# Designs tried in a protein design run: designed miniproteins, single chains, continued (3). Part 112

Each design is a single chain, and the fold is of that chain. pLDDT is the mean over its residues in the fold that is shown.

## One batch from the design tools (miniprotein)

Design m11886
Fold by ESMFold2-Fast:
Structure m11886 (fold): chain A 57 residues (1-57)
Amino acid sequence: SMKLEELRKKVKEYLKENPDASLDEVIAFAVKLGRELGLSEGVGKTVGVLMYNEIHK
């Protein structure tokens, strides 16, 4: 969905701007933004974890 793509894009931008952000901080950002986009907390958490792990593999 377009909202899910927007969330992924914004979380990736957040990670680039905040390279020292912890997993919990990234999840909190993704959940908050996801809620603003009308997505569930579960979707926000999942996107936060997946994007964090892609950068910190």
Scores: mean pLDDT 86

Design m11887
Fold by ESMFold2-Fast:
Structure m11887 (fold): chain A 86 residues (1-86)
Amino acid sequence: MEEEIRRVEELVREGIEHIRRGDYEGARRSIDELIDLIESTKDKRVLEKAKEGLMQLLKEIPDEYKELIIRVIGAILLAIGKLLDL
């Protein structure tokens, strides 16, 4: 759990840094790793942290990167769905 929370925080930070420097491929990799973590975890704290971080990531993505935006929205919905099932 503690390691998973730290990994979420790390991936969110990396994703934001990638977005801010225009590295959308790097951002996509960070988002994909967050999705994998959300899919594998049953921990409510990890899911809440991932949801919060993904919502922050969503605000940083320019409107023209629609595929990345849709990916992040899907990840947020996945985290919410898992939280409702816990």
Scores: mean pLDDT 85

Design m11888
Fold by ESMFold2-Fast:
Structure m11888 (fold): chain A 84 residues (1-84)
Amino acid sequence: SARREELLARQRALAERYSPVVSEEAAEKAAEENPELVKKAEELFEKAREAEKAGDYETALEYYGKALDLVEELLDKAAEIQAA
């Protein structure tokens, strides 16, 4: 599906952009400083898994997309911590 391919491309792009500049320490600190973002991302991933189990792949992909948006925000915050 086009949406699945789009999400995989986004996941690869995030890894390529952030892996060389974000340390595990910076990522952990960003998560500790942004617990609400972590919680929302976890809730969205859980909703995606539930939709996938129900056979609603369109809804599952929508929730995965929203979760990736929050992951990108968290990685951006981790990059700011790394640069400081």
Scores: mean pLDDT 81

Design m11889
Fold by ESMFold2-Fast:
Order: structure tokens, then C-alpha cells, then sequence
Structure m11889 (fold): chain A 82 residues (1-82)
């Protein structure tokens, strides 16, 4: 299992990501969808499923990420994954 230091690092990344979502200048519905997707990822969901859900949620809201934003989304998902 993860060490105490690795767990602390992961918890800090999760808290940072939640705070970024809360502070983001985006619609409330988008915040809820992203928070749910993050919770799924944190609780043993796959990185690919998180990315797919996040992209689907953004598309549903009329938001399309560029290639750089998609890369950032994947990298962040990998850092907080179980």
C-alpha cells in the first residue's frame, strides 16, 4: 500500500484539485460533474474513465478542450488516481 508520505502527497493533490474546481470561473453544474468524476477517480476509478467523464461533461455543457487542456486533464488524473 502507499506510504504515509505518498498518502499525504495524494491527499494534498486531491485538496488542491477540489479547491481549483471551487475557485474556477465555470458553471455550477460543471463544478458538480467534475467533483463527482474526481470522487470516482479517488475511490478506485480508472484514469481513462475519469478523463472520458470529464470530457463528456464538458461537451454536454458546450465546452470543448484544446489539446493542451486535454493533456493537463490526463496528467492531473494520473496524479490523484488510486
Amino acid sequence: GPSAEEQKEREKLIEKKLEEIEKADIPEEMKEILKRALELLVNGGSVEEYVDIALEALKFLGIELDEKEKEELREEAEKVAA
Scores: mean pLDDT 75

Design m11890
Fold by ESMFold2-Fast:
Structure m11890 (fold): chain A 89 residues (1-89)
Amino acid sequence: MAEEAVRAAIEGSVDISITAVEKVSGKKANSLAEAAKLADEMSKEQQEELEKLLESIQPEVDEIMEKAKKGELSAEEVREKLEELKKKV
């Protein structure tokens, strides 16, 4: 139960990171590795924008992860909350 919720939290966090990189760069990435490469190729200003965007949602991501670790959220609830958070990015 908790392990599945934690996996969902990790997967959702990766999806949010990819989406944030795509939004700031204006380019598509089909994996975390491609998103990381795009982020590395970004201008300093774009990298700072990405950092601020991710930092703005990090407290909510951390709360979801902590609740998942404690078994307070199911994997389905974790996926739903992270999907909502992804829409803010």
Scores: mean pLDDT 83

Design m11891
Fold by ESMFold2-Fast:
Structure m11891 (fold): chain A 82 residues (1-82)
Amino acid sequence: MKEKLEKIKEILKPVKWLSEEEKEKLAELIVEKFPDFEIKSIDELVEVISEVLDLDEQTVRDALLNADEESVKKLKKKIKES
């Protein structure tokens, strides 16, 4: 569990527009919903976050890879609501 949380946070490290608190909460939500899923890449993380937060994959992808303002705003709102 702890090792998976740290790995998710490591994959999210390049996403500088998310706070450390938002990354921590997101990693916790992923581990809670998918405890047995091994996340090895940002692309797999996009799919998992889409399921966890009930957001479309394109919105998650644009938020994590492109720093799209509206997509980041939607992602942050869903993290806060969870």
Scores: mean pLDDT 80

Design m11892
Fold by ESMFold2-Fast:
Structure m11892 (fold): chain A 94 residues (1-94)
Amino acid sequence: MDELEDDIDLAMLTMQRAVSQLALQSIQNNENIPLDVLQQQLEQEQHMLDRLTALRDEAAAQGRAEVAAAADAAIASIQQLIDLLQQKIAKNQA
């Protein structure tokens, strides 16, 4: 198999993880995010989780172990962001 394909996917997954970490920090540090904005962000992050899960499963099926592992790391970052969004939504409703 072509190592270049793995390198491209790994670079994209690394970028996605970095974007998720920046979003996590922004949401943690802002106490005044409206509830509707938090709900819209949660929906967008859930769609991203679905896409990353599909990529991980495809990479695993193709024997691309490093790409599958990088996708798992990106999935973990998105899951942390989803958990934070759910916590902030719950506090706004309580």
Scores: mean pLDDT 81

Design m11893
Fold by ESMFold2-Fast:
Order: structure tokens, then sequence, then C-alpha cells
Structure m11893 (fold): chain A 60 residues (1-60)
């Protein structure tokens, strides 16, 4: 549902770290194995992104 919206935001602006972290959160909710990769992308764009750090910590 929301994951599709955030994928479209990333296509329009691939440097939007918030969109990457929100997509990772949606993927985490459905136990997708892709969630860590998306959270890592958010951290590469914004190393201080607390949401992405939280997702990776919870999946570790």
Amino acid sequence: KNAEKYKEEIKKDPNNAEAWSKLAEELKKINSPEAPAYATKALRLDPGNKEALKILAELS
C-alpha cells in the first residue's frame, strides 16, 4: 500500500533519504528480506537517519 507510494517518490528523487527509510519500514512490517538493503540506502544518503539505523538494529 504505502510501499508503492515511496517507490514512486524514490524514482522521482533517488536522493530522498526519508523515502528510502520509509520504504524500508514498510518492507520490515511485511518481513521482506529487502528491508535491510533499503535502510542501508537511506544511511548512504543520510548517515544520521535515525529511522534507517533503528530498522537495521531491529533486524540484526
Scores: mean pLDDT 79

Design m11894
Fold by ESMFold2-Fast:
Structure m11894 (fold): chain A 68 residues (1-68)
Amino acid sequence: GAADLERARRIAESAAAVLASGDEVLIRVALHELGMSREQLEELVRLHEAGDLEGVLALLRRHGALAD
């Protein structure tokens, strides 16, 4: 739904900022919180930069990052 897409967008924006920072501690925390590898986080950011919000949502759902 629209709420899930908005949540996916916010998570992707935060992930992009964390990767752009180059802060390995923040990156490690983000990987742990999302249950994702670095490669999966990089894929999340690539989908976000491409404007593929549905792809972002699908990736986050696959890894349980949108679980309640």
Scores: mean pLDDT 80

Design m11895
Fold by ESMFold2-Fast:
Structure m11895 (fold): chain A 76 residues (1-76)
Amino acid sequence: TEERKERLRAFLDTRPDLDEAEKEALLAALLTSSYSVSFQIHALRRLDRAELLALIEALAVDPERALTQAAMRSLP
């Protein structure tokens, strides 16, 4: 939905370390997942730029697995 896209974009816009192309690539990949926006934001919140860029590639292969593994990496 548009609300889902706007929430994800708003989160990505809090990341000054990502350029516009990287934000759009992440947004497109995240929108292919059936996971909730809250879960997706939680999975990404603690990742650094290098981890987010690696995630773009993983999301293209298996978005559900990639997001689950990212969420595990984001846990303390």
Scores: mean pLDDT 75

Design m11896
Fold by ESMFold2-Fast:
Structure m11896 (fold): chain A 79 residues (1-79)
Amino acid sequence: MSPVQQELVDRAVPRFREALERGDLEELERLAIETAREGVKAGLSKDEAVSVVAQALARAGASPEEVRRIVSRVREFLD
């Protein structure tokens, strides 16, 4: 990952973890969309921004099924 991608992942992980621990899936989706938009604003492609979200969710403890669902939602909002 680029330094920009790594910084975005590191910043997102604690926020995603808090939402997961609370079971607040609406907040988790909101944070994921916000993180992806920050990535695009920083010059990342849509695919790179989605990759940042997927990696941050996995590191925060999201299941593969949760990662897949939220990534799909993020892609919808970036289109």
Scores: mean pLDDT 85

Design m11897
Fold by ESMFold2-Fast:
Structure m11897 (fold): chain A 63 residues (1-63)
Amino acid sequence: MKKLSDFDSPEEVMELTGEAGTLLLMYLSIEKKHGPADEPLVKLKNGKTEVPKSVAELADKLL
């Protein structure tokens, strides 16, 4: 089963998994306006993109 952490970038998630990619991009947009989340972060495979664990867990359910 693929997880969000198995993807290289948010763009790759959006391209291969529309719903999970949309969720990820929406959250990253919100975080950019309101600042970083105060919860643990999950890294994508490239180690450059980080998302909150709650968002990663929701994306995993959509994959």
Scores: mean pLDDT 68

Design m11898
Fold by ESMFold2-Fast:
Structure m11898 (fold): chain A 55 residues (1-55)
Amino acid sequence: MDPIENELKRLEKLKEEAAKRNPVLAKFYQSNIDYLKEVIKKEEELRKLREELAA
């Protein structure tokens, strides 16, 4: 279980709920989602580099 992936799913749900009531809040959640996606990409790149160095 990946805590960042779980947080991303939680934020997606919050964005969906907020989208109909508060578009500003939905946009705020989208910014957080975008940030976490960049963190996931960076972590995946570092993982691949660590595997290459360990081999």
Scores: mean pLDDT 78

Design m11899
Fold by ESMFold2-Fast:
Structure m11899 (fold): chain A 100 residues (1-100)
Amino acid sequence: SLEEELERLLEELNRLVVEFLKAPPSERQEILDRMLGVLERIVELARQSTDRSLLARVSMTLGSHALTFAIEVLFNPDDEVARRALDAFTAAELEVQAQL
């Protein structure tokens, strides 16, 4: 189902965020590219969902990750990959919130 696919994508996204934070700088771009693909699919499925409770949870998860990347950027202001992650998660959160 759409709901099961969204839950699976959120779990994958959570794993990728942990991988990003643990990765050396040289590997972070590849992890970002994978996160961007997952975010695109989450937004696509969110536009098709009528489950407001699920959409609220998706939005909160994306916002939580955006905050994590905001903290990374705060401590590493020259980290352009972390800034791109912050921007992508923020944009995805706003898009999901628009469906609420």
Scores: mean pLDDT 89

Design m11900
Fold by ESMFold2-Fast:
Structure m11900 (fold): chain A 92 residues (1-92)
Amino acid sequence: MKEKIRKVLEELAKLDKETRRKAITSFIIQLKNIVDEETLNKIKEALEKMLSDDPEVQKKAIDELVEIINTLSPEEQEKILKIMEDTVKKFS
């Protein structure tokens, strides 16, 4: 699961900045129905760092997101992965 989540986040990071911003916004809206507010806020903060022009900041944000998502239940992880994959596909 961790490797699949990282791969999708790396695909998201390859999108141009404006498309990436739209994809992130869409992803956050979908997550509101899956995770609690505290988890959502942590994910949102890490996703905002993925909009950075600094590759090191983006890498750290991806690592943070993978760790946050990995603390969730297996069912929540699968739902999040599916939303991420569908979101990246929609904006690619």
Scores: mean pLDDT 83

Design m11901
Fold by ESMFold2-Fast:
Structure m11901 (fold): chain A 75 residues (1-75)
Amino acid sequence: MEYEKKINEVKKEYQQKIDELESRYLAEGKLRRTADGKLVFTSREAQRDFMADFKKIENEYKKKIESLKKEYEQK
């Protein structure tokens, strides 16, 4: 079913963007992996920026899902 396929594609894109966000923050030294494998922010600014970027990705995901619902609810 085309709708389900597109929903799964959007979910995959969302997860990929989250993974890219974490990788970027690790590369920039804004996230650090602790000895026990936990990710921690290096500053309050890094945490704030990450949350803002995360919200942007989340909002884009919600908009894409809403657009797909509108497209497929018509017929």
Scores: mean pLDDT 79

Design m11902
Fold by ESMFold2-Fast:
Structure m11902 (fold): chain A 100 residues (1-100)
Amino acid sequence: SPVEKFEEALKKIKELLKETMKEEKVPEEDANKILESLEKGVKTVIELLEKGEISEEEAVNLLAAEVRSIVDELKNKYKVPEEKAKELLKKMMEVIEELR
């Protein structure tokens, strides 16, 4: 189902984010808040999909916007190097593209 695909994508994206944030020494409390915010955002998108209020394409675009926003925060607030941020975004976008 579309819901199961999005739940699987969330798990993969959370794993990628956890690994990068740990490697780049993002404080654990801040990392947990970022992951919680992502989880809440994706759950909202899943609820809208289940209700038929958005299309799968709209849901994919919303998730893509959310991960780009997180990567920008990691770069700007936590000073994650451009090269690492770019690699993380690429990997997360590959997960998101599998939802199409």
Scores: mean pLDDT 87

Design m11903
Fold by ESMFold2-Fast:
Structure m11903 (fold): chain A 74 residues (1-74)
Amino acid sequence: MPSLEELKEKIEELKKSASEEEQEKYDRTLKFIDLTIENNGDEMKALTETAKELGISPEELFEDIAFVMEKLKK
């Protein structure tokens, strides 16, 4: 699997070609990755903290992350 830093670079590249509506999903996912790096790979803690900071549910954030990850498979 790519490192979190490599994953961040790939997501930023995909964001450049994303629609304005999709850009919010990419921004949320990038923030999650940043907080995962800051929390030494603790994805559950990063998910909760990112959702709290963005004022959304962890479930909504997880759906946005899943959307971006599906784009990375192509």
Scores: mean pLDDT 80

Design m11904
Fold by ESMFold2-Fast:
Structure m11904 (fold): chain A 88 residues (1-88)
Amino acid sequence: MELIRKGLEKETEATLYLMGGYIAEKQGDKETAIKYYEKAIELAKEAIRYYEEALKTADPSTREMLQRSIKSLEEMIKILEERIKKLK
């Protein structure tokens, strides 16, 4: 439970930085957008680590949920990495 809670906290932080990056990009501030997207990637990777640790002791239903969350975060990281490359 604690590991899932910490994962959710990091995922929430990642979402806030993603939103901040989007706002900066919309305003034409590419430098700030890149910094925020890089921070969102860092936090998303942290969330994945907590979820992977939680998988070791999770029941089958929780495991399925955590695996879906990990896949979603991995996809978000790929999209953000591609976005950063296009902004540079």
Scores: mean pLDDT 88

Design m11905
Fold by ESMFold2-Fast:
Structure m11905 (fold): chain A 64 residues (1-64)
Amino acid sequence: MSEEELNQEVEATLYMIKGVIAYKNGDYEEAIKWFEKAIQAAKNIPETRKVAEDGLKELKEKLK
């Protein structure tokens, strides 16, 4: 794993954590924004990107 990939994974993980915190605070639009940023950060890391995409999907399902 390259240092670039590791940095992207860490950044994506931090964005997902921010998304969860925003969701718990009732800031649903901010939560969606953070998960979208996580997907962008994980563009070259399929496993981490899928986790972010699944998280965004679950969040949107809860807002229906």
Scores: mean pLDDT 80

Design m11906
Fold by ESMFold2-Fast:
Structure m11906 (fold): chain A 62 residues (1-62)
Amino acid sequence: VEEAARKAAEFASKGDGLGAYQALVDGGLTPEQASRAAFAALIFGNMGQKEDAAGLAVRAAK
């Protein structure tokens, strides 16, 4: 889950919300959890806080 969240945060920091979503689904999250986490990562990843974005994405997925 942490690896998937980090990959999602990296995609999100590039503005790739679909890539972030797919990384989370591949990491074993449900579509609903992945959508929520990808959105959170997209917002916080763009703020330059990839580690915080990854942590928030994992929390949102739970």
Scores: mean pLDDT 67

Design m11907
Fold by ESMFold2-Fast:
Structure m11907 (fold): chain A 65 residues (1-65)
Amino acid sequence: MLDVEEAVKLAQEALNTLSEEEQQEVHDTAGEAKLSGEEAAIAAGEAARASNGDLEAIKAALRAA
């Protein structure tokens, strides 16, 4: 598991490669999954690391968290 700082950094780096609409989808998915900011950052960061920033992988990880 990534630490929170590393997860946040990787999530932000992945989001920077996405459009504003795709970034909103990630945020909406985390909200629908009822995750805290820290939980969302860890799940998104781990998925971004494993998938090199794949949006669908990030969204799937958020839904599974």
Scores: mean pLDDT 72

Design m11908
Fold by ESMFold2-Fast:
Structure m11908 (fold): chain A 67 residues (1-67)
Amino acid sequence: MSNKEIAELIYNTFLSTEDPEKIANATEDSGVAKLIRQVLDRFNLPEETKEKVFELIKEIAKKELEK
């Protein structure tokens, strides 16, 4: 499974009810960022991969805002 597929799976499963603006602009201290980090931790991925997937999740949210 690619990093993009993991990001899309997490977005659609756990973040689909969240405000895309909050996801796109998430800071480390935000509730949304903490939720994303908790989900990524459950996947037991390397730290480098977790960071890449987190960035891709933010990119998905940003694309939802670009209409």
Scores: mean pLDDT 78

Design m11909
Fold by ESMFold2-Fast:
Formats: sequence, C-alpha cells, structure tokens
Structure m11909 (fold): chain A 97 residues (1-97)
Amino acid sequence: DPLKELEEAAKLIKEKNPEYGKQVDEAVQRAREAIERLEALGDTVGLKTARDYLKQAAERAKKAIEEGNVEEAVKILTQAADDMERLADLAERLRAS
C-alpha cells in the first residue's frame, strides 16, 4: 500500500525532525485525498500509475532519510502530494468534458 509507505516515511521524518510534522502529515493527507478522487473516477490505469509513483516517492524519501538528508525527504513528500493533486485535477477536468 503506497499510502502506508508514505505514512512510514513521514513517521521517520518526524522522529528525526519533529518540526516537519505538520508539513509531512498534510502532504500524506493531500496524497490520500488525491488517490480517493482518482478512485471515484474509476480510472484504473491512472490509479495504478499514481500508486506506482507514490511507492517510488516513498522509497526515495526513505533513502534520503537513511543518507541523513531529512530536508530532501520532506521535499519529496510535498512534491508527490502536489503531483497527485495535479493529476486528480486533470483527470476530473477530462471527465467533465
């Protein structure tokens, strides 16, 4: 479950730097909401692509934490949330046409 992997990465970030807690929790929540929006559209291919992307983002964030770069891990999670929201917005607009 890529959302669970994002939650695990966020937990590791908060253990290293609690000051990022709100930012990474908000990023995970935004990614979850974007996935729920994609699920509501029934776009199976888009949903699979989004889930694969989030899994890769979680793996990159965990690697950044292992390398001591917590700031980079935060950037990876926030960028993943932004990308997922943009994908959901695009998918909804294409369905409205």
Scores: mean pLDDT 86

Design m11910
Fold by ESMFold2-Fast:
Structure m11910 (fold): chain A 85 residues (1-85)
Amino acid sequence: SAAEAQIAAAVRRLAQELAEKYGMQASFTEEVRREGDVRTIRITLAGNGIEKQYLVRVRLENGSVVIETLKAEETLFEKVVIEVP
């Protein structure tokens, strides 16, 4: 409960910071995997014809939230929309 709230707040803060940094208007977070106290979360940012995705590993260590970026990808959304059959 308290730990989950702390992790959720930290992930939300990271998503907001990334959205502000890149001028993105939409952000979404999704838990992809959970193994004990370790969570793998996908952060999706969208705006300006671009979608950015981050795969992050989140853990509590000594009462602090530790976030490690495992993967970062950028997709040009306008290109994908144009090429959809």
Scores: mean pLDDT 73

Design m11911
Fold by ESMFold2-Fast:
Structure m11911 (fold): chain A 91 residues (1-91)
Amino acid sequence: MKEAIEALKKGLETAKKAKDLKGLEEAVDLLQKGEEYAEKELPKEAALSVGVSAGLAGISLGVGKVTGDLEFAAKGIAKAAEIGLKAAEEA
C-alpha cells in the first residue's frame, strides 16, 4: 500500500501543477506506476479501480494531445488520480 499511495499522490500533485504536455505525461506515468504497485499491494478489486483510473488518465492525456486542450487533459488526469488514490487509501 505505501508505494501505490505514494505514486498516486505524486501523480495527482504533478497533474495539478502541470503547465505543459511534458508535466501531464509525467503525471500519467506516475499513475501507471501506482497501478503496478496496486496490483502487488492491494486487493484485486481495489487494484482494478486504480487500473481503470490510470486508463482514464491516459485517455484524457491522449485527447489533450490530439486536440491541444491541455486544460481538459489536466482536469481529466487530476480527477482520475483522485479516484485511484481514494480506492487505494480505502483498501
Scores: mean pLDDT 83

Design m11912
Fold by ESMFold2-Fast:
Structure m11912 (fold): chain A 84 residues (1-84)
Amino acid sequence: HMRTELLKTLSNVKVKKGEKITVEATNTSDRPLVEVKVVLTDENGNIVDEKVIPARVAPGETVTVEITAKKDGNYTVVVFGRYE
């Protein structure tokens, strides 16, 4: 069984084409994460990009992730962590 946890959601992020969106996500669990997934959704609810980062995030540790907008718009960014 894959354990996936929602770490962070940022809504109404207004950015220009080529601009990087930076998100900080903290592992608030008692278990290390082995992977972080970032999902970028546009204002119409379409997933426009996904990024998977193989990263070990210890309990209480904060990871900084970046995703780039390919178009001007208003986005939602969701960050998920995966446990071993």
Scores: mean pLDDT 82

Design m11913
Fold by ESMFold2-Fast:
Structure m11913 (fold): chain A 94 residues (1-94)
Amino acid sequence: KKRIENVLAQLDEMKPEYVVIPTRGRTEEAVELVKAIKEKYPDTVIVVNNFDTDPEAAQRAAEALRAAGADKVITGNVPLSKAIEEAEKLAKEK
């Protein structure tokens, strides 16, 4: 998929230690992106910040994202800055 290919191309150029993926209600798209990143860059830390405030949808999304290879899934109304801090901590623990 063109969007995933573009993200992977940027990761290849930048070679980041971590990636933070913000999402809201687009769980399938986020799952596909997480899988693609982990398959190509298994050592890259992936943190998903899900802004979906529906508890049932957030729980299902978290389960799917972790199964896809996300290192951490943050749900609810958490600021993106906190997700970035968590990703930095996980990357340093390698």
Scores: mean pLDDT 77

Design m11914
Fold by ESMFold2-Fast:
Structure m11914 (fold): chain A 72 residues (1-72)
Amino acid sequence: GEEEMERKILEGHAKREAGDLEGAIEKYEEAIKADPDSPLVPSLYEWISQLYEQMGDLEKAAEYRKKAEELK
């Protein structure tokens, strides 16, 4: 649950720092699946949205931002 989520978040951060934006998104999505009820889920959706913006995928960026806002 929460421990697996935290591990996946750290893996996602490592991917992002390496410039692997797609890999970072994958790890953040795995983190959400590990603990979908976590209060960190809105932040994970915001981080995924920001990564899609960096990649130029504005449609997916807007979708994930909306998911984050709906959970607040």
Scores: mean pLDDT 86

Design m11915
Fold by ESMFold2-Fast:
Structure m11915 (fold): chain A 100 residues (1-100)
Amino acid sequence: SREELRREAILLSAEAALLVMEGYVLIKELLKKNPNPSAEEQKKIEELKEKMDELMELAGELDELLRNNAPMEEIKEKIKELEEKIEEAKKLIEEMKKYL
């Protein structure tokens, strides 16, 4: 149903927001531990920042689709895209935790 789809989208957007917060906290902890990260570590930190920005953008696009009462199929496609990016972000966060 549209109501179930809306709830799924809201919960997924909340999960994305929590991951963004976790990613930024991790970046701060990494820079606190090593203020002069290697070029490789700097590249990974930049990649993590870009991934967090991507999650925020996708969550915002999903919110706009819900607000504009977009077709269910468009909402489903954006949910799928956000789910895939959430899984990519989780993997990157776990990889980056090894540098703590």
Scores: mean pLDDT 87

Design m11916
Fold by ESMFold2-Fast:
Structure m11916 (fold): chain A 87 residues (1-87)
Amino acid sequence: MTPEELERYAKAAREGADIVESKYPNLAKRLREAAETIPEDPSAVREAANAAGQAVLQGLTEVQPYLDILTAEEDEEAKKRREEILK
């Protein structure tokens, strides 16, 4: 993962946290903590995605674009795996 990709994920987590904070401050805190960790530990992208996903599940659909960014690489890998599994 490049520094540019890490910054993109960190930015998505921070912007998602700003949307989430008014209704779910605990999820916003998780997103902010993940955003600070992402530049040094790419595995924090998963934690950010989990927190954003919980916010969307609770009805904050405005967070969906940030969840899409945070899961973009997993969606591509999952799609490639499905395309490689020929039946």
Scores: mean pLDDT 73

Design m11917
Fold by ESMFold2-Fast:
Structure m11917 (fold): chain A 99 residues (1-99)
Amino acid sequence: ATLKITVPSKDAAAVAEEAVKLLKKMGLRILSASIVDGNPAEALKAAQEFLKAGANVSYTVTDSKTATIYIETDASEAEAQRIADELKKKFPNATVEVL
């Protein structure tokens, strides 16, 4: 399943760190991560979190106040939904969708 996370750019790195932590706790793999529309510093930090988790990473920098992060995982839809719910609890300003 793929997670789509839309969050204020300032929170992108923290969201990436928490997503990696939750996926690792569930024994799930990150296959790829894409960071879109984030600011350069936060996008780079988010990319580093996914790279440390062994994922293939891409990022596009537009210096936007909003970042969109796509995380491709080996999670089932139900497992991805649990991660989405936990991320929304910790980041109330985030929109998290399972694709």
Scores: mean pLDDT 83

Design m11918
Fold by ESMFold2-Fast:
Structure m11918 (fold): chain A 84 residues (1-84)
Amino acid sequence: FSRDISGTVQDLVLATGTYAEVAKNLAKKGDLESAREFTRGAENLARTTHFLASVDTEHASEYSSRADEYAERAREVLEQAEKE
């Protein structure tokens, strides 16, 4: 079980990063509506990653931090684009 959860956490980090990258690209292109949706998706994936990591694997704390960083960076790009 712990091994399967670790794999799931890693997959969630990758998914969070993918959503964050899509969100940043959309925000830079001025598609703020789609950028907000993908940013929210990245933030939701980061929360799920954090929850799974905290429940079963202390060794996965680094992955939850990385997912949080991806989501925060997407949010920052969205906020900067909205100011323009």
Scores: mean pLDDT 77

Design m11919
Fold by ESMFold2-Fast:
Structure m11919 (fold): chain A 72 residues (1-72)
Amino acid sequence: SALDVATGAAIAELREILATEKDPASRAAIEEVIRLLEAGDYEGALAVVERSPLPPELRATVLRGIRGLLAL
């Protein structure tokens, strides 16, 4: 489905970010978001982003991705 394709693309982008991310707290948050997206738990993924100490630009990127998935 379009949602499955878009979810796969979002997870791939997050894995690329994770590969270059050196901050342990940001890495843990991204890993948890990926896990929740793989499980189809988009609301849980949003909650993790909202409560995690992510840098503003990274937070905005991840939130935009998840909101895009929820709009499908």
Scores: mean pLDDT 82

Design m11920
Fold by ESMFold2-Fast:
Structure m11920 (fold): chain A 109 residues (1-109)
Amino acid sequence: MKDLEILLEAAKELKMEKVAEIIERFIEAVKNGEVTKELLEELRKAVLELAKEDPRLIGLTVELLERIELALRAMEEGILDPEEAARVVAAPSVLEAERLVEEARRRRE
């Protein structure tokens, strides 16, 4: 969540209004447990555009993109519901995101 908040502030400072809107919508969806594949794809595109405008954000954007990919793949496999996908993307690290995906897999099988 801290990285999403930092990226939101960066998007606002860079006046990337559409990117900021997507990040804000995503933060709200995480709070509501309503993260969808479509919203994750929009977030991925927004994060890539933000990294392109400010390369200093690459470290934060790479870590977030890895968590987005984990959530998208697991949702495609039917392993994550929207609430679980929200937890994966909001995880404090890629390692914790991987643990959450594995936990969800074990609960279903």
Scores: mean pLDDT 82

